# Ledger of designs, part 107: designed miniproteins, single chains, continued (5)

Each design is a single chain, and the fold is of that chain. pLDDT is the mean over its residues in the fold that is shown.

## One batch from the design tools (miniprotein)

Design m19949
Fold by ESMFold2-Fast:
Structure m19949 (fold): chain A 82 residues (1-82)
Amino acid sequence: MYGVEVVIDASTEENKQLAGDFLSELGRKYKAVDVEIEPDGDNLHVTLLFETKEKAEKAAEEIKKFQEKNPEAIKDLKIKEV
């Protein structure tokens, strides 16, 4: 399996809602197997788990485009094999 790890700036309700809604729709669109959410102070660490590398890469590309438009909402993005 492949994990797409995203760090969301949850210090504002607007960033939390915007990024949270986007990631929820993205996980549904690419059929994420699991979604793990771990709060860490003013940040949310979200991991979207996918069965294939191709799905994880497509999800990560859409997150990168979202981050380009909303750089304050997404602090970090990485893909890992799980």
Scores: mean pLDDT 83

Design m19950
Fold by ESMFold2-Fast:
Structure m19950 (fold): chain A 114 residues (1-114)
Amino acid sequence: MEEERLKKAIELLNSKDPYLQLRALEEIVKLSPEEIEKYMDKITDALVKLLESPDPELQVRALEIAKKIIEKTDNKKFYEKIKPVVERLLTSPDPRVQEAARELLELIEKKYKK
């Protein structure tokens, strides 16, 4: 079921092109929570790399993807790994990146506060 699309998305996660990694993540967040969990380590590594990119467009879109993953999954290890990178983005010179980072941190706090 959607095997070809899943295979392509996982292949693109290993791409050296950050925009291809981003497109792969956009496809992966449409998957079931169980399927997302299977690839969580690769997803986390790709997102951290995109969030640490000097390109604010990549940072904003990566933050939006991370938000969708947090909404769909209960993976504490994922949020613990991305939280320090997202916190650094609060001091970004790009106001879109600052706003997206704040929104994501508020969502993480709400979900994992108690």
Scores: mean pLDDT 80

Design m19951
Fold by ESMFold2-Fast:
Structure m19951 (fold): chain A 78 residues (1-78)
Amino acid sequence: MIDEAIELVKQALEAVRAGDYERAIRLLEKSIELVKPINPQIAETLRKALEAVRAGDREAAIKYLETAIQMLEELKKE
């Protein structure tokens, strides 16, 4: 579950870096639904990343995605 979420968010980050915003949006929507029952705060960070992608704000999207990956990896260590 959490490993799948980390992989999906990393794929979304790659998609944003490649300029594939359609793929990034799909991966983020799936990640949000998967993370929401596990940790609502991380899901909110992913939602902010999704909003940034939809706005075309690449820098904000990358920042929120990197933050979400870090939060998920820390949660996995617990």
Scores: mean pLDDT 85

Design m19952
Fold by ESMFold2-Fast:
Order: structure tokens, then C-alpha cells, then sequence
Structure m19952 (fold): chain A 80 residues (1-80)
């Protein structure tokens, strides 16, 4: 979810509140798309979240955070 992405990103040194907020918003949109079955839209939104984080975070931190958001979203979808 966007809240989980925001929480994880806030623990990374050097990432601004603006970048965290933008990335979390894209992750939230990606989660909504996954839950609605729109895998194409979800991929685009999670890609935007990753691109936003990459402005200030490392590739490793960005991948870890975005993958966590995708995993939580898929777990929620499988429960529905």
C-alpha cells in the first residue's frame, strides 16, 4: 500500500518528503489497479513510484520498497 511505501521510504537517508509523498501516491494507485485486475495500469504506476524514488534513493533501496508494495498488493488480491 502507499502507506507502507511511505513508511519504508522515510527510513532512507537523503530522500525528501516530496519524493516520499509522490512515490507513495503512485504506489497507492498501483495497488488500486492490481486489486481491480488492471495489471497494465498497476505496472505503470509502480514504475512511476520506482522512478520517483530513484531521484534520491539507490537502485537497491528503490527495488526493495517497490517490490514490497507489489507483494502486499498481490497478497491482498489473492485474499479477495
Amino acid sequence: TGEEVKKLASKIEGVSEKTIEEASKYAEEGTRALLAGDDEAARLYFTKAASTLLKEASNEDTSRIVEHGVRLSLEERERQ
Scores: mean pLDDT 81

Design m19953
Fold by ESMFold2-Fast:
Structure m19953 (fold): chain A 68 residues (1-68)
Amino acid sequence: GSELVLEGLRAVSELLKAGASDEEILAAARRMLAEIDARDPRAARVFRLWLLHEFRDNPALVAGLRAA
C-alpha cells in the first residue's frame, strides 16, 4: 500500500481507540478514502476493505461508509 493508506489506517485506528463518535470516524474515513481514490483507486479499494472489516460490528459505520 501507499504511505497515504498507512496514514489513513493510523488516523482511523487512533479515533477508534480514543472512543470518537461514529460521525467523527465516518467523516475522517470518507475524507481519507476520497483523497486516496483520487490518487490510486487500487489503494482506495484496499483501504475500503480494511475499513469495512474494522467497522464490521457497527452497522451504522458500515452503512455510512457504503453511502460514500
Scores: mean pLDDT 81

Design m19954
Fold by ESMFold2-Fast:
Structure m19954 (fold): chain A 97 residues (1-97)
Amino acid sequence: MSREEVMAEATAVLNYLAGKAALESGKYEKAVEYYTAAIEAAPDSPLTPEALNNLGIALAKLGKYEEAIEAYREAIERGEGEVKEEAEKNLKKVEEA
């Protein structure tokens, strides 16, 4: 890994953790900002599918359903296993609401 790649991944991890803390605290606007920053810092990171799923949850909590659907669909496309299954469940809930 180059220093640039290491710094990008570190930035993604820190923003992902901050986003998770904001989401758990009901600070949905801050969660969107942090998860977006995490994804932008390292788009190809193994954390990106989970960040996209959590971004979708925060967007849905803010009533931004179209943006939430896009985030969940991208999480499904890029994710596997539990992250993909969770994103599929979350997408279905938003499409039914």
Scores: mean pLDDT 87

Design m19955
Fold by ESMFold2-Fast:
Structure m19955 (fold): chain A 88 residues (1-88)
Amino acid sequence: MEAQKYLDEGIEALKKGDYERAVELFKKAIELDPNLAEAYFLLGKVLYHLGRLEEAKEAFQKVIELDPDGPYAEEARKALEFLDAALS
């Protein structure tokens, strides 16, 4: 419940383009529930927009570790393909 609250606040920050605030809120959600694949997925997206490509890659890798067959896994794999090409 508390983790979901920070996740929702992070999504609102992301909608406003407040990427730094979104990072803080998604990290807080992860601190409260480290198994929240959605929080890692959204964190990866925000980090990508900030140009923090290596940190974005780590976040997307965590999505796949936590739930390889979940609703975020396919998008995370696709993001990792783009990031691997960009960091090579």
Scores: mean pLDDT 85

Design m19956
Fold by ESMFold2-Fast:
Structure m19956 (fold): chain A 100 residues (1-100)
Amino acid sequence: SKEKEREVQLFAVGAAMRLLAESVELYLEGREELAKKISEKVVEMLKKVEQAENAEEMLEKLIEGLEEVIRLAEEAGDERTARLARELLEEVKKKLEELK
């Protein structure tokens, strides 16, 4: 449904804005390499969501992108970004179950 696709697009933009705000904080804290990696993954995630054909594929691309952000944050010991990405991932999983 186009209504569900729009809902997922709005969620994806909101999630990206929150993660990009966190990457700016990391940059200001001197964690420039991690900030760059997270921002690059967030942009890649949004691009894949925009290329998806339906709401289910958009949610699947969000799961993939958020899991990569969690991995990068955990490897770098950034619990703040990892926690945010996990919270967003749980919201995506709930939206995917609503499409059943």
Scores: mean pLDDT 88

Design m19957
Fold by ESMFold2-Fast:
Structure m19957 (fold): chain A 72 residues (1-72)
Amino acid sequence: MISDGEATVEVARIALAVMVTIAERVSPEAGERARRLADRALERIEALAAAGDLEGARRALREAVRELEAIV
């Protein structure tokens, strides 16, 4: 079965991908900004989850979602 860390990363990847898709529908520029932000956020979330910091990973996801909401 998938670990809690792996599950956290998978949820984050899906959530970030959905927000990038929404931004791309607004404009190509918004989509590009969203993709760059989502990529950086996912790297940070993966690093935190790999270190066992699931609370940190969840916080990083919430921060990324807020930043993405500002783009759209």
Scores: mean pLDDT 83

Design m19959
Fold by ESMFold2-Fast:
Structure m19959 (fold): chain A 95 residues (1-95)
Amino acid sequence: KAREAARAGKYEEAKKLYEEEIKKNPSAELYLRLGLTYMNLGKYDEAVEYFRKALELDPRNQKILESVRLAGATAVGIGEKKAGDEMLEMVREAE
């Protein structure tokens, strides 16, 4: 349901649904999806927080590392250098 809302561009609804899923069953993948949802909402500080939680649960997950790296590069590219640099540093530290 949360992933369907995100695919439909309903990011506020996706955020709420992911937060409810995390409350029941926290996982690195759910934290990653919530972080990406916050990116789409333009809430980069919150995205950094949830990407950090995802990597704390699964620090060597290649899919999560690549997703956070791409998010960080995107943030830097749009002028959100502080948040983007924090995302890229998280990936570097996990290696």
Scores: mean pLDDT 84

Design m19960
Fold by ESMFold2-Fast:
Structure m19960 (fold): chain A 62 residues (1-62)
Amino acid sequence: MVTDEDIRLLAKLLGLSEAEVRRRLDRMPQFFRDTIASLIDKYKKGEISEEELISYVRGFLL
């Protein structure tokens, strides 16, 4: 599940407001939100780069 801290991270990386990130996530099926949460977890563990995270998440949110 995407946390409030994850929403702030996505807002910063994508150049969106936290409210806009929340709005876009709320429009998604749970499966896509879980996928985004998994990608953020991989980024935090150093398994993917910031550029890779942005590229993947833009495919879902933008």
Scores: mean pLDDT 80

Design m19961
Fold by ESMFold2-Fast:
Structure m19961 (fold): chain A 66 residues (1-66)
Amino acid sequence: MAIVVATFDSVEKATGVALLAIGEGGTAKLVGDKPPIVVGEFATREAAERVARGAEKAGGKAELVG
């Protein structure tokens, strides 16, 4: 299991990345709105890495945990 924590400057960017996480077979939880934070959980490290890269490309700051 791998976890991605990503912080964004807008809810729209956070929502887009949450949908990407769900599309990669993970879970996604939006926490707060100032700043909006997305916490995603994945069965594989590869899925988590794709979502973390997607978050950074969307202008967010992402961290991989696990």
Scores: mean pLDDT 80

Design m19962
Fold by ESMFold2-Fast:
Structure m19962 (fold): chain A 99 residues (1-99)
Amino acid sequence: SEAEQLARLVEALERLAELLERMKKEKKSKEEAIKALDEFEERLRKELADADEALRDALLNLIRAVKDLLSDPSLSAEEGIDQAIDLVRGAAAELRRRR
């Protein structure tokens, strides 16, 4: 159902936020953070293979936006991770408001 798909996306976004918070605590570099996100994305692609394409694409587009923040040369690693956490938590909150 749509509610089940939205719940799976919220869970995936919560796990992404937890990953970003761990990377901030561990003071990961931009390169280390991007590698961790690549591994997370590949895992999610496999876990969400049976999910609705539109919902999966929305999650993957958000992960790309997070990688773009981490690749932004005007931001430090910490600033990029902080903005990424805000983006991901905002997306999760929006989805929770819908269900």
Scores: mean pLDDT 83

Design m19963
Fold by ESMFold2-Fast:
Structure m19963 (fold): chain A 118 residues (1-118)
Amino acid sequence: DFLKGVVLTPNPTPQQLADAYLRLGIYYYQQGKYDEAIKWFEKAIELDPNNALAYTYLGRVYLKKGEYDKAIEYFEKAIEIDPENVRAWRLLAEAYRKKGDTEKAEEYEKKAQDILNK
C-alpha cells in the first residue's frame, strides 16, 4: 500500500501532519475512494489553511463527483493561495467547461498559458 509506510515524527508539527494527511488523501483519490479522500484533504486544510495543493485535490474530487460549483470554489481558493499554479488554473477552466461556460473556460486556460510563457 503506497501510504502504509507514512512516517510521522513522535511530535509532528501541524505542517508535517497536514503533509501526511494530504498524501493519504491523494492515495484514496488515486483509488477512486473520493469520500475518503475528502476527509483526509479536509483534515489537511484544518491544520494548514494555506495548503494550495490540498485545495486543488479537493477541487479535483468534486470535479470527479460532478459537483462543479464546489470544484470551482476549491480551485479559486488554490489560486488565491498560489496564483502561479498552472494546474489549478487549467482545472478551473475544465470545471467551467463542464458547466457549459466556454468563455470563462477559455479565459482561465489563457491565464494558465500566460504563466507558462513567463
Scores: mean pLDDT 86

Design m19964
Fold by ESMFold2-Fast:
Structure m19964 (fold): chain A 59 residues (1-59)
Amino acid sequence: LDAEVAQAKLAQEVVDILNEGARRAAELRARGNYEEAEKVEQEALQRAAQIMQDYRASK
């Protein structure tokens, strides 16, 4: 019955992943690495989505 706490922590992890990805992408864009910035953003989104899917599939 720790589902509520576990779900809140999962949501925070997803937010942290997306924020970290956005920050890295912003740094890359500032350096002119636009292609790499898009890759970092897409990777963060995919990681977040996969974490949520794995959580639901596993437990």
Scores: mean pLDDT 78

Design m19965
Fold by ESMFold2-Fast:
Structure m19965 (fold): chain A 86 residues (1-86)
Amino acid sequence: MSREVQRAAANAWGGAGRLKPVFEKAGMKAPKIDPLRVEHRPGETVHTVEFKDLEIPEIDKDKVSEKEYQGAELLARYVKKVKEAL
């Protein structure tokens, strides 16, 4: 797995945590994203779990601010990038 995909997974994990109130404000269940796990030793395989089946629901623009909507769209892009690399 590339460093770029590792960054996308880390950003998805952090983004999901930060955007949980945004999804709740929109009346939606916040997606649970487990952090990307890296093997303890240099050069070993990075483990990703549950990204292949993860769907980020589309947020209703009328229920959140434009900035909050843009954050959710960015989260969806990070998840898509990780899924495409798996």
Scores: mean pLDDT 65

Design m19966
Fold by ESMFold2-Fast:
Structure m19966 (fold): chain A 60 residues (1-60)
Amino acid sequence: SERERRLRNLEESIRRLEELLENLDEFAKKHKLSEEDVKRLREALERTLEALREERRRLE
């Protein structure tokens, strides 16, 4: 069903973002990000993750 497909895609996106957040320091080092950029990126990723988790809760 469309709802089940949306849930699977949402769960996949959540997992990818969680992995990125877990490895953010390594990512930042590879891309030569400043401490300020890392902080802003972390905050943006955390907000996106929260929004996706809220969307998942609404679909369940």
Scores: mean pLDDT 84

Design m19967
Fold by ESMFold2-Fast:
Structure m19967 (fold): chain A 77 residues (1-77)
Amino acid sequence: MEERRKRIRELTDKYAEEAAKLGPGMAAAVRGMGDAAIEDPTRFEKLAQGALEAAREFGPEAYEVMQKAADGLRAVL
Protein backbone atom coordinates (compact mmCIF):
# COMPACT_ATOMS: atom_id res chain seq x y z
CA MET A 1 0.00 0.00 0.00
CA GLU A 2 2.69 2.55 1.00
CA GLU A 3 4.87 1.49 -1.99
CA ARG A 4 1.90 2.15 -4.33
CA ARG A 5 1.34 5.61 -2.78
CA LYS A 6 5.04 6.43 -3.25
CA ARG A 7 4.85 5.30 -6.91
CA ILE A 8 1.77 7.48 -7.52
CA ARG A 9 3.47 10.51 -5.92
CA GLU A 10 6.64 10.02 -7.99
CA LEU A 11 4.63 9.73 -11.23
CA THR A 12 2.48 12.72 -10.23
CA ASP A 13 5.59 14.86 -9.62
CA LYS A 14 7.15 13.80 -12.95
CA TYR A 15 3.99 14.49 -14.98
CA ALA A 16 3.26 17.74 -13.08
CA GLU A 17 6.76 19.01 -14.00
CA GLU A 18 6.03 18.30 -17.69
CA ALA A 19 2.55 19.89 -17.44
CA ALA A 20 3.98 22.98 -15.66
CA LYS A 21 5.73 23.92 -18.93
CA LEU A 22 2.22 24.39 -20.39
CA GLY A 23 1.04 26.43 -17.39
CA PRO A 24 0.31 26.29 -13.62
CA GLY A 25 -3.28 25.15 -14.25
CA MET A 26 -2.09 22.05 -16.11
CA ALA A 27 0.34 21.18 -13.30
CA ALA A 28 -2.46 21.66 -10.72
CA ALA A 29 -4.74 19.32 -12.72
CA VAL A 30 -2.06 16.57 -12.69
CA ARG A 31 -1.52 16.98 -8.93
CA GLY A 32 -5.28 16.79 -8.37
CA MET A 33 -5.39 13.51 -10.30
CA GLY A 34 -2.48 12.16 -8.20
CA ASP A 35 -4.21 13.07 -4.93
CA ALA A 36 -7.45 11.42 -6.11
CA ALA A 37 -5.54 8.30 -7.21
CA ILE A 38 -4.22 7.90 -3.64
CA GLU A 39 -7.33 8.99 -1.64
CA ASP A 40 -10.39 8.22 -3.80
CA PRO A 41 -9.99 6.31 -7.11
CA THR A 42 -13.70 6.92 -7.94
CA ARG A 43 -13.00 10.67 -8.19
CA PHE A 44 -9.85 10.03 -10.24
CA GLU A 45 -11.76 9.32 -13.49
CA LYS A 46 -13.89 12.47 -13.10
CA LEU A 47 -10.78 14.63 -12.52
CA ALA A 48 -8.89 12.91 -15.37
CA GLN A 49 -11.76 13.55 -17.82
CA GLY A 50 -11.92 17.22 -16.77
CA ALA A 51 -8.15 17.62 -17.09
CA LEU A 52 -8.10 16.03 -20.57
CA GLU A 53 -10.96 18.27 -21.75
CA ALA A 54 -9.14 21.38 -20.46
CA ALA A 55 -5.88 20.25 -22.12
CA ARG A 56 -7.71 19.72 -25.45
CA GLU A 57 -8.50 23.46 -25.49
CA PHE A 58 -4.75 24.21 -25.21
CA GLY A 59 -3.92 22.02 -28.20
CA PRO A 60 -2.68 18.54 -29.22
CA GLU A 61 0.66 18.80 -27.33
CA ALA A 62 -1.12 19.68 -24.05
CA TYR A 63 -3.64 16.86 -24.61
CA GLU A 64 -0.79 14.36 -25.19
CA VAL A 65 1.01 15.40 -21.96
CA MET A 66 -2.23 15.18 -19.93
CA GLN A 67 -3.27 11.83 -21.50
CA LYS A 68 0.16 10.38 -20.66
CA ALA A 69 -0.25 11.54 -17.04
CA ALA A 70 -3.79 10.11 -16.75
CA ASP A 71 -2.81 6.77 -18.34
CA GLY A 72 0.33 6.47 -16.17
CA LEU A 73 -1.60 7.13 -12.97
CA ARG A 74 -4.43 4.72 -13.95
CA ALA A 75 -1.85 1.94 -14.44
CA VAL A 76 -0.77 2.15 -10.76
CA LEU A 77 -4.21 2.59 -9.13
Scores: mean pLDDT 81

Design m19968
Fold by ESMFold2-Fast:
Structure m19968 (fold): chain A 80 residues (1-80)
Amino acid sequence: MEAQMRVILESIGLIVETLKTIPEYAEEAREVEELRKRMEQLVRDGDVEGFLEVGERFVALLGTLPPELLERIWEALRAA
């Protein structure tokens, strides 16, 4: 389980880096980075349930982003 959680954290890190390349989305990049930091702490604490709960909040946040930005994020993840 921890290995799968680490892969998810790496994917979120790529999303943060992608958002950071777009100045208009600096606030969204900060929000995703804070969720990533919280998820990383939950991995260290062994809190799988908490990790999944924060993950749901992350997915909800992604759902608020414009489709053009989501496409760019998915391209970055596919290239990695």
Scores: mean pLDDT 77

Design m19969
Fold by ESMFold2-Fast:
Structure m19969 (fold): chain A 69 residues (1-69)
Amino acid sequence: SSSLRQKILQKIGEILRLIGEELDLEKELEKVKEKDPEKAEKLKKEIEEIRKRIEELLKELEKLDEQMK
């Protein structure tokens, strides 16, 4: 197996983990968004940071995929 395939699988695993974390934070946000605006703002920022990390990992995957073709 190539080192590139292993790196791709590792990044896919990290993306799936981050998506799970984002979903949990979004559920918490839905519970508090009207009752606790300060907590809602904090959760929105955490969700935004996770989305940025997912986007970075997707860009890294695209570069690795190009190297395998």
Scores: mean pLDDT 84

Design m19970
Fold by ESMFold2-Fast:
Structure m19970 (fold): chain A 57 residues (1-57)
Amino acid sequence: MDIAQQHLQQAREALQQGDYQTALVHAGQAVHLGDPQIRQEAAEVARQAVDALRQQS
């Protein structure tokens, strides 16, 4: 398994749990390590986590 794909999966799981900070950390790693497809998906997870954090503020 690609380590970037593993981080993307962890980011999605954290997002589902409401752990938006952990979701952002793993999404950032997936963006850093991933191919263009993984980076696009990770960026989407990061946007959702940021939007959720902004709604909590």
Scores: mean pLDDT 82

Design m19971
Fold by ESMFold2-Fast:
Structure m19971 (fold): chain A 55 residues (1-55)
Amino acid sequence: LSEEEKEKLSKELKELTEQAVLAAIAGDLDRARELAARSKEIGEKLKEAGVEPKI
């Protein structure tokens, strides 16, 4: 992954994680699961590329 792709994926990961939390708080567990799964996939791609997700 290029440096620009890493930045884009990191930003998407953060946004999806926030949306998953909001969906869970709203009681939409199906949406929360879907968003969490997408976050996990992006996080795994970043980790494979040597990027540790910043907490």
Scores: mean pLDDT 77

Design m19972
Fold by ESMFold2-Fast:
Structure m19972 (fold): chain A 82 residues (1-82)
Amino acid sequence: QLQQLVDQAQRYLDQGDLSTADSYVTQANSIASQTLSIYDPNVVRSILVQGDLNRRQGNLQTSQSNYNIARSVDPDLFNRYS
């Protein structure tokens, strides 16, 4: 399920394993693209994890875009993520 993929992506990102985190983010995005709700907390969390992954890879413009989307959709979850 989407929640498990996002949880794994965040876990590997926190460990510094960016390649494994990216694999789980890709799988989460595949499932998220099949839903009609961008307000699902797990979809927002996948965007936040993608943002942090992009920042750590040096893709600062893409990272900022991801964070802006997540913050506009769910500011409470965004504030709890950091």
Scores: mean pLDDT 79

Design m19973
Fold by ESMFold2-Fast:
Structure m19973 (fold): chain A 90 residues (1-90)
Amino acid sequence: AKEYLEEGEKLAKEGKLEEAKEKYLKAIELDPNYAKAWFNLGKVLAKMGKYKEAEEYFQKAIELDPSLRKEALEFGVEDGVRQLAEVVLK
């Protein structure tokens, strides 16, 4: 799980969003309670323009780790993801 998360983070930084998505999905497959993997999958989907899917994954991450709510809001502010406000500020 951790190795796939780290590989996905590296790929996302390189702009390889589809490859990063695959690595995060694999991390979740091995550990469905890995909140950071759900959060990072949401970030990648938001960068790909899939905002509704990103919302679902951010919600799952926040359910597993409520501290990620602040990170999700900050990501929305930094990357202009308007839809994150509806999930975080409900």
Scores: mean pLDDT 74

Design m19974
Fold by ESMFold2-Fast:
Structure m19974 (fold): chain A 64 residues (1-64)
Amino acid sequence: MSEEQREALIAFLVDELGLSEEQARRVVKTLEENPDISARELAERSGISVATARVAIRQYRALT
C-alpha cells in the first residue's frame, strides 16, 4: 500500500465513518499488519463497531 493510498483511506475513515484520526491510523496499521483480519477482530482491536470494521476492510481491499 502506498503512502498516498494510506492517507486516502485515513481521510475516508475520518470523513465518511466519523472515526478520530487516531482511530483511523490504528485501523489502517492493523489492516496492513493483518490483511486477513475479521471485522469482529478489527473492531475489538481498534475500538470501533463491527459495521464500521466491515466498511474499513472493504475499502482497504479495494485499494490493494
Scores: mean pLDDT 83

Design m19975
Fold by ESMFold2-Fast:
Structure m19975 (fold): chain A 59 residues (1-59)
Amino acid sequence: MSDDERVDRVLDTLEASPSPEDGTQENIARRLGVSPSTVSRAIRLAIERGLLGEPPAPG
């Protein structure tokens, strides 16, 4: 699978989830049947492309 397909699926899952807890890497990985590392990589690509904002740094 291409990185574009992974990014698209991750973004679609995040957009469909109104709760931040549903948008965690583990929940997305579970829904898509991929590893959390794959989701993390796709999220990083989405941030680089300006499709996602960076998560706020706690403390």
Scores: mean pLDDT 68

Design m19976
Fold by ESMFold2-Fast:
Structure m19976 (fold): chain A 62 residues (1-62)
Amino acid sequence: MFRELAERYRERMRELNAGTPEDAPRAAAEAILSAGYWFEEHKEELSERAKKRTKELLEELE
């Protein structure tokens, strides 16, 4: 779930960055992607509150 949202964020940033400098949007997308992978690996250890909050933040970026 979080990995899918992070990947969608990266795709969206790639599309929006067609006419702008890539460094800042790409860095932000990679940070979100890394966070998504980390939460997927640790999802069983995280509280429901933390998982819900992360999902909401990633969904806002879609």
Scores: mean pLDDT 63

Design m19977
Fold by ESMFold2-Fast:
Structure m19977 (fold): chain A 60 residues (1-60)
Amino acid sequence: MIDELEVTKAMALIAIAVYIRYEEDPEKRAKLEELRDKILAAKTAEEVEKLLTEARKIAE
């Protein structure tokens, strides 16, 4: 079975990839790429959600 962490991580990685693709500011894009790497390394769904929230604030 796929656990909640794997599903949350997959969804977050898709969302941040979209943010990166449509971000025109190179500094914001670099920060989003750093957050993507942190999401990949995250060990809990709560960590993933927190990192995705930070990515969303940057993408706004």
Scores: mean pLDDT 80

Design m19978
Fold by ESMFold2-Fast:
Structure m19978 (fold): chain A 98 residues (1-98)
Amino acid sequence: SMMEEVDRLLKRAEEIIRRLEELAKRSTDPQVRRDLEGSIDQLRDRMRELRRLRRRYEENPEDEELRRELVNAEIFLGMHIIAAEAEIFVAERIEEKA
C-alpha cells in the first residue's frame, strides 16, 4: 500500500512538472517563468529524495526511522504538488486575461 502511494505520488508529480514546463515555455512574463522553473526544480528535488528513501526502505523494511523519513518525504512532495497546482491555476488565468 505505501509503495503504491509513493508510485501514485511520483506519477502525479511527473504530470505536474509536464504542465509547469509547458506553461514556462508559453509564458511572456519573466517573473511567472522564473517562479514556474523554481517550482519544477523543487518538485524534481523532492522526487529524487522520495525515490532515494523508497529504495533504502525496501532494503531495510524493519527500519522505523527510515519508514518515518519516507512518510515525511511523501507529505512534503504532496505539499509541493498542491502548491504547484495552485501556481498553475494562477498562471493559466493570467494568460487568459492578458
Scores: mean pLDDT 87

Design m19979
Fold by ESMFold2-Fast:
Structure m19979 (fold): chain A 67 residues (1-67)
Amino acid sequence: AEKYLKEGDKLYEEKKYEEAVEALKKAIEIDPNFSLAYVKLARLLEKLKKYEEAKKYLEKAYEVDPS
């Protein structure tokens, strides 16, 4: 899971935002309890102005780790 999280961060720095979304979705697919991946994906979706999708992933982050 961490491999795809790092790839997402790298793609974000390269301004390849849609590819970064795909990498973060892969991290979640491998580890559905990876709260940090949901948070990073939500922030990236907000940057892409996909606010409703961002909210859903933020809610999932809270469900996985409410603390």
Scores: mean pLDDT 78

Design m19980
Fold by ESMFold2-Fast:
Structure m19980 (fold): chain A 59 residues (1-59)
Amino acid sequence: MVEKGKELYEKAKEAIEKGDIGKANRYMTEAVTYFKQAGKLDEAKKIYNEFKELIKKKV
């Protein structure tokens, strides 16, 4: 499960770079879910906070 979470987080970051915020949000939600299911709550919180900052920075 954690490997799928990492894959989805990478896709979310790529979507942000391309300006596809809707797709980025979908990938991010899935990534957080996989990290939570794997018991990696700290990692889930960290990537979600980083994601929010990336969105705010990207127009």
Scores: mean pLDDT 79

Design m19981
Fold by ESMFold2-Fast:
Structure m19981 (fold): chain A 59 residues (1-59)
Amino acid sequence: SEVEELVARASGYYIRGVGYYTQAELEADNPELAARYRELGRRYFEEGEELKKKADELS
């Protein structure tokens, strides 16, 4: 279903977001690069939340 596909895609964005937050932690000695990875993680989580919101509206 469209709902199941949106939930699956949201999960993919969350996993990628976690990956970027992990990269930020690994770059702790480079604050500017760490901040860039945290911003990427935030954006991926926001995209995941938008997809989840669409799934919830269709449920």
Scores: mean pLDDT 87

Design m19982
Fold by ESMFold2-Fast:
Structure m19982 (fold): chain A 55 residues (1-55)
Amino acid sequence: MQEELQKAMQELKKLVSKEEADKLIQRFNDLSIEKGLDEALQEVKKELERIKKEK
C-alpha cells in the first residue's frame, strides 16, 4: 500500500511542475498521517485522473 502511494506521487511529479507536485505530495503525506494510507491513496488517484483529463 505505501509503495502504491509513493508510485502515484512519483507519477504526479512527471505530469505537473515541480512546485505543483511538491504542494500535492505534501498534502497527500499529511492526509496519510491524519486519515491513513488508504484514504490518501484514493485522493492521489482522483488527482491523477483529474490531471490526466486536463492534459
Scores: mean pLDDT 75

Design m19984
Fold by ESMFold2-Fast:
Structure m19984 (fold): chain A 62 residues (1-62)
Amino acid sequence: KEELEHAIKQAKLIIESFKDNEEIVKLAEEIIKTAEEGIKNKDYEKALKKIKELAGKLMKLV
């Protein structure tokens, strides 16, 4: 749970920093959505795995 909350906070900071990059913003928004769904459904492991994949894509763009 803590890792998902941290991912949401970090993704929000990325959106704030890269507002002009639609691809980065979209990936960060998908991280937020995935983390929120994981918290809601208590599927922490599945959400973390998906976030790691999305974060990997995001890291290639920054």
Scores: mean pLDDT 78

Design m19985
Fold by ESMFold2-Fast:
Parts: sequence; C-alpha cells; structure tokens
Structure m19985 (fold): chain A 92 residues (1-92)
Amino acid sequence: MPAALGEFAAKKYDEAVEILEYEAEKTGSADVWFTLGEIYREAGDYEKAIEYYEKAAKLGSARAARNLGDVYRELGDYEKAEEWYELAKRLE
C-alpha cells in the first residue's frame, strides 16, 4: 500500500512538472523556472535543476542564483558556486 501511494504521488508530481514546464516556456516567469529548479533538485536531477535555476537567475531571481550556488557547491565546483553567490548578492 505505501508503494501504491508512492506511485500515485509520482504520477501527480510528473503531471505538475509538465504543467509548470509548459507555463514557464509560455510566460517566461522567473518564479516558475525557480520552482522547476527546486523540484528537480529535490529529485536529485542536478542537470535539470541547474538548467532551470539558470533560467530563473537570468530573469533576476536572486533566490535561484543562490540555490544554483548551493548545487554547484554540492557538486564540488566551488568556483562556479562562488560566481552564482556573488550574482545572488548583486540581485538583492
């Protein structure tokens, strides 16, 4: 039963991600791109998390730039992490 509930939750998660990806592409919203970055980071998909956080940060999201710094730090890329933290500080 816990497994069946997990499968249901995963399907609803996938549906929510697809809707958010569609809205992000259509609206260009930094908040939607940031939310996609958060979702993929929690899922452990760091490549997609980086992609979506970069889109949000380029639209002026200081929060996305900070989280992108955290992701690069977790990956051991301290130089890129510091660059994104400095950008986040400038976007405050």
Scores: mean pLDDT 77

